Designed miniproteins, single chains, continued (3). Designs and how they scored, part 5

Each design is a single chain, and the fold is of that chain. pLDDT is the mean over its residues in the fold that is shown.

## One batch from the design tools (miniprotein)

Design m8151
Fold by ESMFold2-Fast:
Structure m8151 (fold): chain A 84 residues (1-84)
Amino acid sequence: MVVDVPLSQQQIVDILRQAIADSSGDIRARAARALRFLQQSPDPQAIVDRFNARLAAQGITRISIDDLIRQVQIIAAQHNVASR
């Protein structure tokens, strides 16, 4: 499954929640971690803005759910470290 970008914070949250509901094993665990990192961030909108900006810089207009989970997890982890 693929989604069009850019995405709002609510759209990303909804996609991650759906991925948790519809998957099992590693994909479910990764989606759950990405959602936790995003929601527990002091500035979730900054993570969303960085995600959209990175994809736009690469000319990416559509992204798979697996790549979305991967990118959000990486950006949220990097942002949370940089905020300390």
Scores: mean pLDDT 79

Design m8152
Fold by ESMFold2-Fast:
Structure m8152 (fold): chain A 68 residues (1-68)
Amino acid sequence: SMEEELIAEAERLAAEAAELAEQGRFDEAKSLYDRASELLREAGLPVAAEVARWDGYRYIEEQKEKLK
């Protein structure tokens, strides 16, 4: 379904965002987490979209601490 395709794409973008965050590319990682969250909203999952966005932002902050 279109919903399944949107969820799969959101998961892929979140995984790529995590890799960018691990590389210190925080602005790019945030952009991909924001896009993944938007795809979850389009899939009709607004709560999951908000949770995923916050989890992504938390991961960016965690990676910033590790790179200090």
Scores: mean pLDDT 89

Design m8153
Fold by ESMFold2-Fast:
Structure m8153 (fold): chain A 91 residues (1-91)
Amino acid sequence: SLVDELVEQALAEAEAGAKRIIEDVKTKNIPFSEAEARLVALWLRAVGLIEQAYLDGRLTPEQAREAGERLRPKLVELTDKASEEIKKILE
């Protein structure tokens, strides 16, 4: 479904972004505060992808709600794991 495609796209982009943030921590020595801010930006971008699809008329209000409910727990897990990995790198 379109909901499945958009949720999968938002999650894939967030996963790629999280990997890039972790790599930047390792190679560019960015501070924890900057890495955390970038993870927040990934969250907002992923949610914004669903919101933009709704505003563009691609999703009904019900489909946008469903997409958000499916995406949210996966973003929590992704950002929590990335934050934990970053913490271990900086120890």
Scores: mean pLDDT 88

Design m8154
Fold by ESMFold2-Fast:
Structure m8154 (fold): chain A 65 residues (1-65)
Amino acid sequence: GPALRRRFEEGRAHYAAASEERQEAIRYTAERLRGIGDGLDKALELLKAGASKEEADKVLREASK
């Protein structure tokens, strides 16, 4: 009935507010992961060019901060 609908709408409003915060956190994490991904690609390029594992590891550490 109408009471169940109100509780559902109230829950959806609370969930939407929490979802905004969650979406921002996910976006932030995704941006950080992209940075790590770029670091991985650079490290692989260095290894293909004959660089040491130490140089590749340094690049990965810098990307991870």
Scores: mean pLDDT 72

Design m8155
Fold by ESMFold2-Fast:
Structure m8155 (fold): chain A 59 residues (1-59)
Amino acid sequence: MMDDIIQSALNMRQWSVRHFRNRLGVDATVDSLRDWGLNDLADQTRDDSNQRYLDSLLS
């Protein structure tokens, strides 16, 4: 399906984002995503980072 191709592309993009986040840190990754016009993914990356920080306080 056409949707399968789109989903595959998004999955590869998300893998790359996780890789860059781990190497460059969250702020640099968010800035890069915004520069690339991927504002929704940048917002999700920021929110995920904030949630992980909160979760780390819960043991």
Scores: mean pLDDT 64

Design m8156
Fold by ESMFold2-Fast:
Structure m8156 (fold): chain A 64 residues (1-64)
Amino acid sequence: SAQDERLAEAGKAASAYLAALSAQTGQPVSGSIEPIDEETVRLRIRIGDEVIERELTIDELIGL
């Protein structure tokens, strides 16, 4: 479906963003995506021992 394709694109964008953060910080970076609603997700990022949470639309996540 179109939504499954958008979610796949969002996942690729998130992975690229986390890889860029790892390269920039020299820290291990991991993340997870939690759906809040049909258009909104919570991106939880761990950079070393720090945890950052961001609420993003799927389109904003693709645009990272």
Scores: mean pLDDT 81

Design m8157
Fold by ESMFold2-Fast:
Structure m8157 (fold): chain A 72 residues (1-72)
Amino acid sequence: SEEERLRQRLVDEVRKAANDALEKGKIEGKDTAMKAVYEVAQKASEAARRVPGARPELLKIALDATEEFAKL
């Protein structure tokens, strides 16, 4: 369905943003990573408002990104 396609696109977009943010943080350092992870959290929050059914997946992406950030 169109709704399921929107859900998948938003989840994939947030996941890609999280991965890009963490990779940039590995190169440019912890302060850059912190800003980028914060932007990912904002994007995940907005996606969860648009598709509440995706909230568990979006929460896991944000938690996984925070855990990987803590290792930097």
Scores: mean pLDDT 79

Design m8158
Fold by ESMFold2-Fast:
Structure m8158 (fold): chain A 84 residues (1-84)
Amino acid sequence: SSAPGMSAEELNAFGRSYLAKGDYENAIKYFEAAIEKDPDFGEAYVNLGIAYKKLGDFDQSRYYANRASSLGLTDQANKILKEI
């Protein structure tokens, strides 16, 4: 469900907390909520690419890494793409 009253940056920060704990499924939910709030929030796409890679979903990892690259985060996206 949507998280009303939270910014994309706050949702991304919660996602990063779950990612650091190895809870990739909850991390993805927060990063998806961040891009629902701000579809141009490139850092959330990078983090989705990382989380999907950790789950072994390389198709979703490539998709989100390419979206991050299109938003100017090319170096971070390329780091993910070279590992999958």
Scores: mean pLDDT 88

Design m8159
Fold by ESMFold2-Fast:
Parts: structure tokens; C-alpha cells; sequence
Structure m8159 (fold): chain A 60 residues (1-60)
């Protein structure tokens, strides 16, 4: 969906700018939207793990 594409773009921008808070907030919105749009549990878990790993990497 267009909303998913917009959130993915925001997440990329937050990660590039090392905005940990923004990355976590936009990541939560993406996961919730994916659940509403009918994405599989496996797809959602993969995205959650990717966001968690990106956040942990930026905290180093």
C-alpha cells in the first residue's frame, strides 16, 4: 500500500540520520499497518527483527 511505502521511506530516513527515537516510532507504525493489511506473522516478525537490529546497531 502507499501508506506502507511512505512508512518504509520514513524508516530509511530515520536510520540514515541515526534518529533512534524516530526509527522506533515509525517502525511501530509500519508493524501495526502490516498487521491491518494482512501480512503474515513471519513477514511481520522479520520486519520487527530488522528494526530491532537497526536500533541496536545505532546504539553502539
Amino acid sequence: SKEIEELEKKIQEKAENKDIEGLEEEGKKLVELMRKEGYSDEEIEAVELAIKNAVEELKK
Scores: mean pLDDT 83

Design m8160
Fold by ESMFold2-Fast:
Structure m8160 (fold): chain A 80 residues (1-80)
Amino acid sequence: KDWFESQLYNLEKFIKENLDEETYKKVKELLEEAKKSDTEKAIELLREVFDIVIEATKNKTLQESLKESMKDIIEELEKS
């Protein structure tokens, strides 16, 4: 539980620092919903967040970092 919230906090901070305010606001709403959701819905919401973020950036290094973060978070949720 603490691990999941920590990962979402780090992801939110990364998006806030690297993307525009409009994208950040939209993603923040989805992440808040993910925190309140069951595991299955949280995974769906996280996938939606990463789709939005990947579409918003053309930087390949940022895209790779985000894909790795998504894989790590989803894999841990599936194990719990």
Scores: mean pLDDT 76

Design m8161
Fold by ESMFold2-Fast:
Structure m8161 (fold): chain A 87 residues (1-87)
Amino acid sequence: SVADEVLAMLENLIAYAEENGDTESKEILEETLKEVKRLVEEGRIDEALEKAIETLRKLIELARKNNDSHLVTVAGTALKELEELRK
């Protein structure tokens, strides 16, 4: 389901941030995961998807400012996959 794919994507990105010692990105992603889980429980799947997309866009902008090309690529790929779920 869309909800399962969004949740899995956020959990994978949290694991990536933790593995790379990126505490700032991890905290942003964990806050988004909490909100997404709440929206999913409320049946607000489209809003959960849009919240995840918004967070990934902010994460990419942060990664660009920090010159983190790896995170730009990882988060950019995740963003494209989530945007395809809207079609």
Scores: mean pLDDT 87

Design m8162
Fold by ESMFold2-Fast:
Structure m8162 (fold): chain A 55 residues (1-55)
Amino acid sequence: SSELEELAKKIAETLRSLGYDLDEEDVEKILKLLEEREKAGEPYPTLQEVVDYLK
């Protein structure tokens, strides 16, 4: 969804501002994680959970 796409971009922007080097593939992984959490009825990930997922 467009809302999840915007959220994924905002999360990536926040992480980049904190010094993380994220490419477009990483943004797509963040989007997938958000979609998986929404489908499972789970809360959206924290920034730390996103960082851990991308490793």
Scores: mean pLDDT 84

Design m8163
Fold by ESMFold2-Fast:
Structure m8163 (fold): chain A 102 residues (1-102)
Amino acid sequence: AAAREAVLDAARAVESLAEYLKKHSTNPEIKELAEKAIQLARESIEAVERGDLPRAVRLTEEAMRLTAKAVKLYYEDQGRPEEGEAAAKALEDMARSVRAAV
């Protein structure tokens, strides 16, 4: 239960953040990374619903890594690379935590 809820919460958080980046960025690289992250997050949620928790964790971890790259670029585009690096690191740390949940 706890592992399932953690993966679902992480996948939903990634989907929301990636949709925000896609909506608020004019950078096509950010839009492409965000779109891929959204797709992986949705596939992760479907994997949880099917009881495939290992697959869901891998998909959420990959979605978080793509979102980290998109966030870094987003902040660099705003002239705030230090904040982008910090945000990307936080997402990468969360991806490692999600992997450890299974």
Scores: mean pLDDT 85

Design m8164
Fold by ESMFold2-Fast:
Structure m8164 (fold): chain A 66 residues (1-66)
Amino acid sequence: MSDEVSKALAEAQKYRNAGDLEGAIEALEKAIELDPSLVGAWLQLARLYEEMGDDERAKEVLEKAL
């Protein structure tokens, strides 16, 4: 795993723990841009959209993960 991907995933976890869902989404999108094969990052992104009440966007993200 590249250091940049690891940093993006760590930032996503930090933002989520702080309740900054928007920051967590941005960090996860960066990780996915660097490595689109990170199924776990796609699943976490979908879950964050569901937590924000955007079920349609969550479904779209899940379809891209598969």
Scores: mean pLDDT 80

Design m8165
Fold by ESMFold2-Fast:
Structure m8165 (fold): chain A 55 residues (1-55)
Amino acid sequence: MQAAIEALRQQGLKESQRLIDEANRNASDVAKRRELLARAAAVHRETVAQVEAME
């Protein structure tokens, strides 16, 4: 894959991982954890769509 596409994938993974890590730190707050996990999933889907649009 081109370096630009790989960089985009890596940025998306870092952003999703940050949100997942925050969700895990807030494990006792079910509502907050759920919202953070939903945001991580949205970031992943958006990254995939952007990569596919560039291919």
Scores: mean pLDDT 78

Design m8166
Fold by ESMFold2-Fast:
Structure m8166 (fold): chain A 98 residues (1-98)
Amino acid sequence: MPPESEILAALGDMYAALGDLLYKQGKYEEAAELYEKAAELYEKAGDYRGAGEAYANAAKAYEKLGKLEKAKELYERAAKLYEKAGDEEGAKEAEAKA
C-alpha cells in the first residue's frame, strides 16, 4: 500500500477513537460527524472493513438522535462496505439494523 493509504487509515483510527469518546459522553451529533470522517478516510485508504465499522457507528449515533432514516442509510452503506471487504458477518449485522 502507498504511504498515503497508511496515513489515511491512521487518521481514520484517530477520528473513530474520538467518536467513541464523544459517544460515551452522550455527544451523539459530534460523535456521528467524527465517525463519518473516519469512514471517508478508511474508504480512501482502501480499508473497507474500517469504513463499514465507522459508518455503522455513525448510524448508532444517529439512532440516539432519533434520525432513524439517516441511520438506515448509513447501515445500508456499512453493509455494502463489509461485503466489499469480504466480511459476511459484519454485512449481516448491518443489514439487520437497516
Scores: mean pLDDT 87

Design m8167
Fold by ESMFold2-Fast:
Structure m8167 (fold): chain A 70 residues (1-70)
Amino acid sequence: MSEEIREEFELLMRKVYNEAKKKGLSDEEIYELIEKAARDFYEKHGLTPEEKEFLDKYIENVKKSLEESK
């Protein structure tokens, strides 16, 4: 995966998270928005299964971080 695609993904995830947090959304709603944004990103960039797996681990870490904070 290119560094540029990874940076775009991380920026998108941060933007979605910050927007959702600012709106006072629940953890479940934040996660749903992140998953949707990630899926749309994967389809837009035509990512390989390997690249999707790498990014899915990033999303899982975000979810675990939210759950662990409770």
Scores: mean pLDDT 74

Design m8168
Fold by ESMFold2-Fast:
Structure m8168 (fold): chain A 56 residues (1-56)
Amino acid sequence: MSEEELEEIRKRIEEALELAKKERSLSIAQVALHEAKKIGDEETAERAEELIRELR
């Protein structure tokens, strides 16, 4: 994957995290975590894990 493609995926993950917060959706937060780990974005993965923990 190119760096440009990775940036677009990160934006989508950030949108998914925002939606998961708004709707309190564990499923969306888990998808965001999977995508972040898949692209090796540890910072975004940590944010997704924190959201999942918050949603409990």
Scores: mean pLDDT 79

Design m8169
Fold by ESMFold2-Fast:
Structure m8169 (fold): chain A 86 residues (1-86)
Amino acid sequence: MTLTLVVEGAGEAGKQAALQAARAMEGDGAKVTVEIEGDTVTVVAENAKSGGLFAVLAASGEMWGAGYKVEVTVEGGKHTVKATPR
């Protein structure tokens, strides 16, 4: 199971929320990669022990709490959470 979180227009709060989501997924045994390019943050989490739904909830919850809207896409065991400012 793979989750990709893409945050666009990330201010300080959005970047910190993405890092907290990454830590939550890493704490669940996922292999996590974080890339920050300007105001875009990409987090890729693989093999979360609690599965893809947990990863989606962790990413979506942190981003929503930080003032972002989220769009979730699921295709063939790949989960994508796209977060943009509200």
Scores: mean pLDDT 83

Design m8170
Fold by ESMFold2-Fast:
Structure m8170 (fold): chain A 70 residues (1-70)
Amino acid sequence: MREEIARLTEEIKKLFEESNKVSLQQVAAYKAGDEETYKAYTKKLFELNKEISRKREQLDALIAELRAQA
């Protein structure tokens, strides 16, 4: 249980780091006038945020289960 919570926390942290990196690339593409690349990074940001949300729900459920067992 605690190991899974720690793992999900680290995975969420890595996804936030990736999201920040992609956000910077999105801004660079916008400034360059590259609409196709901008759209691709916008879609990738959407998918990353969706994955973060999914893992956060899993984390919250595990924390609730751990608290119920204590």
Scores: mean pLDDT 83

Design m8171
Fold by ESMFold2-Fast:
Structure m8171 (fold): chain A 92 residues (1-92)
Amino acid sequence: SLEEGKELFKEGKYEEAIKIYEEILKEDPNNEEAIFYLGLSYYKLGKLEEAEKYFEKVLLDFPDSEYRKEALEKLVEIGVEKLKEAVERVTK
């Protein structure tokens, strides 16, 4: 199931990958890999608020996770994107 989700993600089928990861989390809500890839899939779709939620969950609930560094890196990238958008909005 995780492999199927990763294959869909690799193919750029992010909406389909999300459905697979959500099914995994329905049965195993503490699957850190599924939480991370769900966040990454939302990030790829430009759904930054959803992506933030899942990356933050990795950092808060799984501090010893191998995904924590990449989750933190993605949160920083999202913060920069949001700041850039805010600056562009007020710059004429």
Scores: mean pLDDT 83

Design m8172
Fold by ESMFold2-Fast:
Structure m8172 (fold): chain A 57 residues (1-57)
Amino acid sequence: SKLEKRLVVLETALALLEAAAAFTRTLDRPSAAADVAAIEAARAELEEEIARLRKEL
């Protein structure tokens, strides 16, 4: 279904954001902590969206 395809896209985006956060944590720069926090906030929003969509299945 269209909903199932949307879930695959969002779950893939979550995996990519987690990889981005992990990589950013290795960077020795003053903005790294703030950048990680922003990525983790975006990931949390996607997790909430996935949870909402799964309730519609």
Scores: mean pLDDT 84

Design m8173
Fold by ESMFold2-Fast:
Structure m8173 (fold): chain A 66 residues (1-66)
Amino acid sequence: RLELSPTELKILSLLQHNPDAALSAREIAERLGISQATASRALRRLEAAGLVRRLPDGRYALDPGA
């Protein structure tokens, strides 16, 4: 029902392999070889979909309810 872009799927896969870690948009961008702007846009979409959560320090983690 939710269509995810290839970038969004890669971000989710990265976070699934690091379930106890929170990653910034910059760290995700560096690990995936994409721009920070691309990572930030994808993370905002994933957050809106309830698949990731943004922490007070600006890092992102998997949403426990997703």
Scores: mean pLDDT 78

Design m8174
Fold by ESMFold2-Fast:
Structure m8174 (fold): chain A 59 residues (1-59)
Amino acid sequence: MIEELVKEFDALLEKLKPHRPELAEQLRKMRDIAVKNNDIEALKRIVETAKKLLEQLEK
């Protein structure tokens, strides 16, 4: 599960970088912390946040 969430997040991060580089870097750091702590719930929240941000940018 964690590996799948990391892959999904990384794909979202690549799409977010050109639009919001500072925010992308902050989310990447949060992802690293969640992975180190094996915090699946935090990782899911980070992925959901990245998705919502991309949806707002693509509108």
Scores: mean pLDDT 80

Design m8175
Fold by ESMFold2-Fast:
Structure m8175 (fold): chain A 60 residues (1-60)
Amino acid sequence: MTTLVLTFASEEEARKLATILRELDPSLEITVEGNTVTIRSELPIERLIGLVLRAIGDLL
């Protein structure tokens, strides 16, 4: 199991990223606390980083 914790400048950014990630891979266990997003998955960290980068790209 892989756990990735991401901290953003705002709660709005964290919420938007969490929404996009849930759409990209519904198997991800995503928790949002303020401006922090915690992602738990059986995917390798390399794969999780790839999904996060894709989600950030979709925000821009």
Scores: mean pLDDT 81

Design m8176
Fold by ESMFold2-Fast:
Structure m8176 (fold): chain A 81 residues (1-81)
Amino acid sequence: STAARRRELVARIEAELAAERRDFLTGTPDWSQRDELVEWAKAMAEQEKARQLTLERREAELRRLIATDSAPGALRRLAAG
């Protein structure tokens, strides 16, 4: 099902982001050093950007399926909210 597939993809992305964050924190930036904070922030922003693009692609697929099959209000609220 589309909902189960999306749940699996989101869980996988969240797990990958959590693993990357854990590995990144192994080289924890010195919070007193601006340059390290900037590089850390850039890395986090790139990860979030990649995640957002993946979610937007999933949302586009869901919208196409909703238009073709039915208009499930619950799924639409989950996608939008």
Scores: mean pLDDT 63

Design m8177
Fold by ESMFold2-Fast:
Structure m8177 (fold): chain A 71 residues (1-71)
Amino acid sequence: METVEITDPVTGVTHRLNVEDVVKAVKEHVDYFIKEGDYETAYLTAEYMAKRFGVPELKKIAEEVKKKIEE
């Protein structure tokens, strides 16, 4: 399984997470903001997470949200 590392800047603790779990969690957060009508926050959340983790699936989610904002 692919994994990504997240280091908490406050505690310095490094967590290793499965890419699939990260993608699922980000999708749930993005869908929540979309459901609330906050498309801008949904896009920014997906874009930030895509840059932080370098996961192509997260970049795809950001692109899909951007299309919803444009139309």
Scores: mean pLDDT 75

Design m8178
Fold by ESMFold2-Fast:
Structure m8178 (fold): chain A 62 residues (1-62)
Amino acid sequence: TEEERLKALEASYETFLKEGEKRIEALEKAGDLDKAKEEKAKLKKAKELIDAALRERKAKIA
């Protein structure tokens, strides 16, 4: 169902965000600021796209 797919996506992305944040933290502490910025930008864009997609789906379900 649509709701099951939405919940699965949310769970997957929550895991993805946690792993990404740990990688960014490690890169910043290692002094790889360029890579840290790139990873932050990717995570930020991913989160915005997910939030927009989830909003659209919820609007159609509700």
Scores: mean pLDDT 78

Design m8179
Fold by ESMFold2-Fast:
Structure m8179 (fold): chain A 69 residues (1-69)
Amino acid sequence: MDPETYLYAVRRLIQEGRLDEALEVLEEALRLHPNSPLLPEFLELVDRILAQRPDDERARALRARLEAA
């Protein structure tokens, strides 16, 4: 899938409260597109998940990976 398709899917999952599934899609997007120009958008979506779940270790780990990419 194109990086834009992942971005759309993650936004939809967050709106539906499906945060664990949103993290799975974000992890897959980073795995397949580690140099995407949309990495800042993915980082913003992880921050949105962390705003709802500040103690989510999975989201924190993914945020660190996105900053390093």
Scores: mean pLDDT 81

Design m8180
Fold by ESMFold2-Fast:
Order: sequence, then structure tokens, then C-alpha cells
Structure m8180 (fold): chain A 97 residues (1-97)
Amino acid sequence: SPEVQAELERLRRDVEELRRIVKEAKKHYENGDYDKAIELVQEALRRAAETIRRIDELLEKHKNDPEVVAQLREIRREVSRLVAEAQDLLDKINKDK
């Protein structure tokens, strides 16, 4: 449906924004800007938690629609990968700081 497609497009935009923040955090880390890198990692983790909550709400709402569920699970997997990257970066910063 157009409504569901709009919700999925919003989630995909949120994931791309999250990816951009994580990439920026990594650049700050590579330049020795640890405080800015930590700030961006923490923002990424907060945004990821909010996005996961929205995905879980949509999964419950659309649980009887296998195509929508499959797309939501794929988006959730991408968010989980970005969370893992952000957590790995935070671990590296804490070891180098």
C-alpha cells in the first residue's frame, strides 16, 4: 500500500542518515578527534535505538503481511550492522584515548 511504502521509505532514509553519521564518526576517529567521534557514535546509537523501536512497532502492526515483514527485517538487520560498527568504533576510541 502507499502508506506502508511511505513508512518503509522513511525508515530507509533514517538508515542512510545513520550510515552517514557512523561514517563521519570514523573520519573524526581517524583524524584523532576522539571527543567528536564519541559524540557522533553516541548520537548514532541513540538514533539506531529509536529506529529499531519504530521497526518493532511496524513489525507488530504488519505481522500478517509477509512481504512487509521481510522488508522490515532486512532494514532491522542493516540497523543492527550499523550499531555493531558504532560499538566497535567506540571500543577502538576507548582503547586509543
Scores: mean pLDDT 89

Design m8181
Fold by ESMFold2-Fast:
Structure m8181 (fold): chain A 61 residues (1-61)
Amino acid sequence: AMEKAKEEAERYVKEAERRLQAGDIPGAIESYGKAATAYIRAGDFEKADEMIKKANELAAS
């Protein structure tokens, strides 16, 4: 259950990184947001906070 959510979060992080490399900033923000939600479900609030900060950082640019 929590392990599955963590795995899902890691997939969204990789997706966000690929989108960021492609210049798809809106897509990267969305993927980091999904990763944050998955980390919350996994109980990894520290990683969730990192993903939220990443998304906000991109949105502020």
Scores: mean pLDDT 84

Design m8182
Fold by ESMFold2-Fast:
Structure m8182 (fold): chain A 61 residues (1-61)
Amino acid sequence: KEEKLLEAKRYLEEGNIEKAKELLKEIGLNEEKLNEMNREELLELVEGLLELLRAEKEREA
């Protein structure tokens, strides 16, 4: 999951929004909501999800 989020972030930074949305759908995010978001909003979403995963990983370590 974390690796797919990192890939999605990279694609968004490169301007490949379509590929980033595909990766986000694969990890269970809602397709309709993703289609409502622009690149900047998708980047914020991915960064937020990465922070949550990192915090959980540190707590379980």
Scores: mean pLDDT 77

Design m8183
Fold by ESMFold2-Fast:
Structure m8183 (fold): chain A 79 residues (1-79)
Amino acid sequence: SEEELRRRAAQIVTKTMGKIQDALEKGDYEKAEELLKETFKELEEVIPDPELRERIKEAVLRAIESMRKQVEERKKKEE
């Protein structure tokens, strides 16, 4: 079902987003990009629906952009 695919995608994304956030906080943008590429590859293997896969990829990219801005703002205000 679409709900099952979304749940599995969410599990993959959640694990990788934590690692991407850590890389961004350390300023390791190359590692963040590598982790993103690995996540997209795993999503392509798990999600056979190309429309659902594309929507999830777009959501991940938006989340990473938001996270990057939050990290930059925190460094200015708290460090």
Scores: mean pLDDT 76

Design m8185
Fold by ESMFold2-Fast:
Order: sequence, then structure tokens, then C-alpha cells
Structure m8185 (fold): chain A 63 residues (1-63)
Amino acid sequence: MTAEELLAEGARLLAEGDYEGAVEYFEKALELDPEYKTAWKLLAEAYAGLGDEEKAKEYREKA
């Protein structure tokens, strides 16, 4: 799987409200491409959905 494919699956889970699943796929995408700015932004949104606003802000700053 490519980082793009992992990001797409995570984004689908995020849209469905599966924030924990979304985090898992976005983390896998970043393991393949650590400079994937879109993955940082979506990871921040997933953490915001989980109620972890401190991590959400941290990841937004990396994007």
C-alpha cells in the first residue's frame, strides 16, 4: 500500500466518525512518508474528534 492509499482509507474512516481507526491509518501513512503534510492535518482532525485538543493543536502546527 502507498501512503496515498493509507491516507484515503483514514479519511474515509474519519468521515464515518471512526476517529481511532482514522488515527491508525494516518500514522501508517506518515511511517511511509513523514513529510506528508495532508496526513498531519487529518491526524489533527482525528485527534480533535477523540477530544484530544492538545495533540490536535500539535499536529496542526506540523502541517
Scores: mean pLDDT 83

Design m8186
Fold by ESMFold2-Fast:
Structure m8186 (fold): chain A 57 residues (1-57)
Amino acid sequence: TRERILEAAERLFREKGSEATLREIAEAAGVSVGTLYSHFPSKEALLDAVKRRITLA
């Protein structure tokens, strides 16, 4: 789900930065790449959501 994707993305972006791929994030979240795209239409949208989450934490 959306929250699982955000948790996986936050971890991978922290560890790999821009090297993190949507495929790796989907696998870490336990979802398909298609499911990830249904919640976040681009890597930029996902990065924006993660940055907002990190800034609040």
Scores: mean pLDDT 76

Design m8187
Fold by ESMFold2-Fast:
Structure m8187 (fold): chain A 58 residues (1-58)
Amino acid sequence: MEKKKREEIRKLIEELKKLIKQNSSVSSIVGVAIRALSLAHELNDDESIEEITKLLKE
């Protein structure tokens, strides 16, 4: 079960990277980022939290 949540976080991070590269709307980027951050916090995945935060600063 935990592995599925980790895979979901990785998919959301990749989706976030694609949205940023495509210059998608801020609301779309924020929506995906919030979902990814919520899952990462649930798993105490500090590395994913930091990666998502860095992507949002770019």
Scores: mean pLDDT 78

Design m8188
Fold by ESMFold2-Fast:
Structure m8188 (fold): chain A 77 residues (1-77)
Amino acid sequence: ADPETIDEEVKLALAEIYLAIGKIDYQKGNKESAIEAFEKALKLAREIAENSTDPVIRQEAKRLAEEAEKLIEEVKK
């Protein structure tokens, strides 16, 4: 186990958690909190997608970034 890979997996999990928090906040009508959570997820996902050498981690990070971007645009409408 490489510490850098573990850190990437933890960051990926954190991005997924922020995405879930944002979805819950949006469902409750808390648009501002939803946007903040999605922006945190997007930042983490983009960092991983740009820096990871693991193709599986990169693909998952890109997926999360795309989902976060779509949700931010949806909430801002």
Scores: mean pLDDT 83

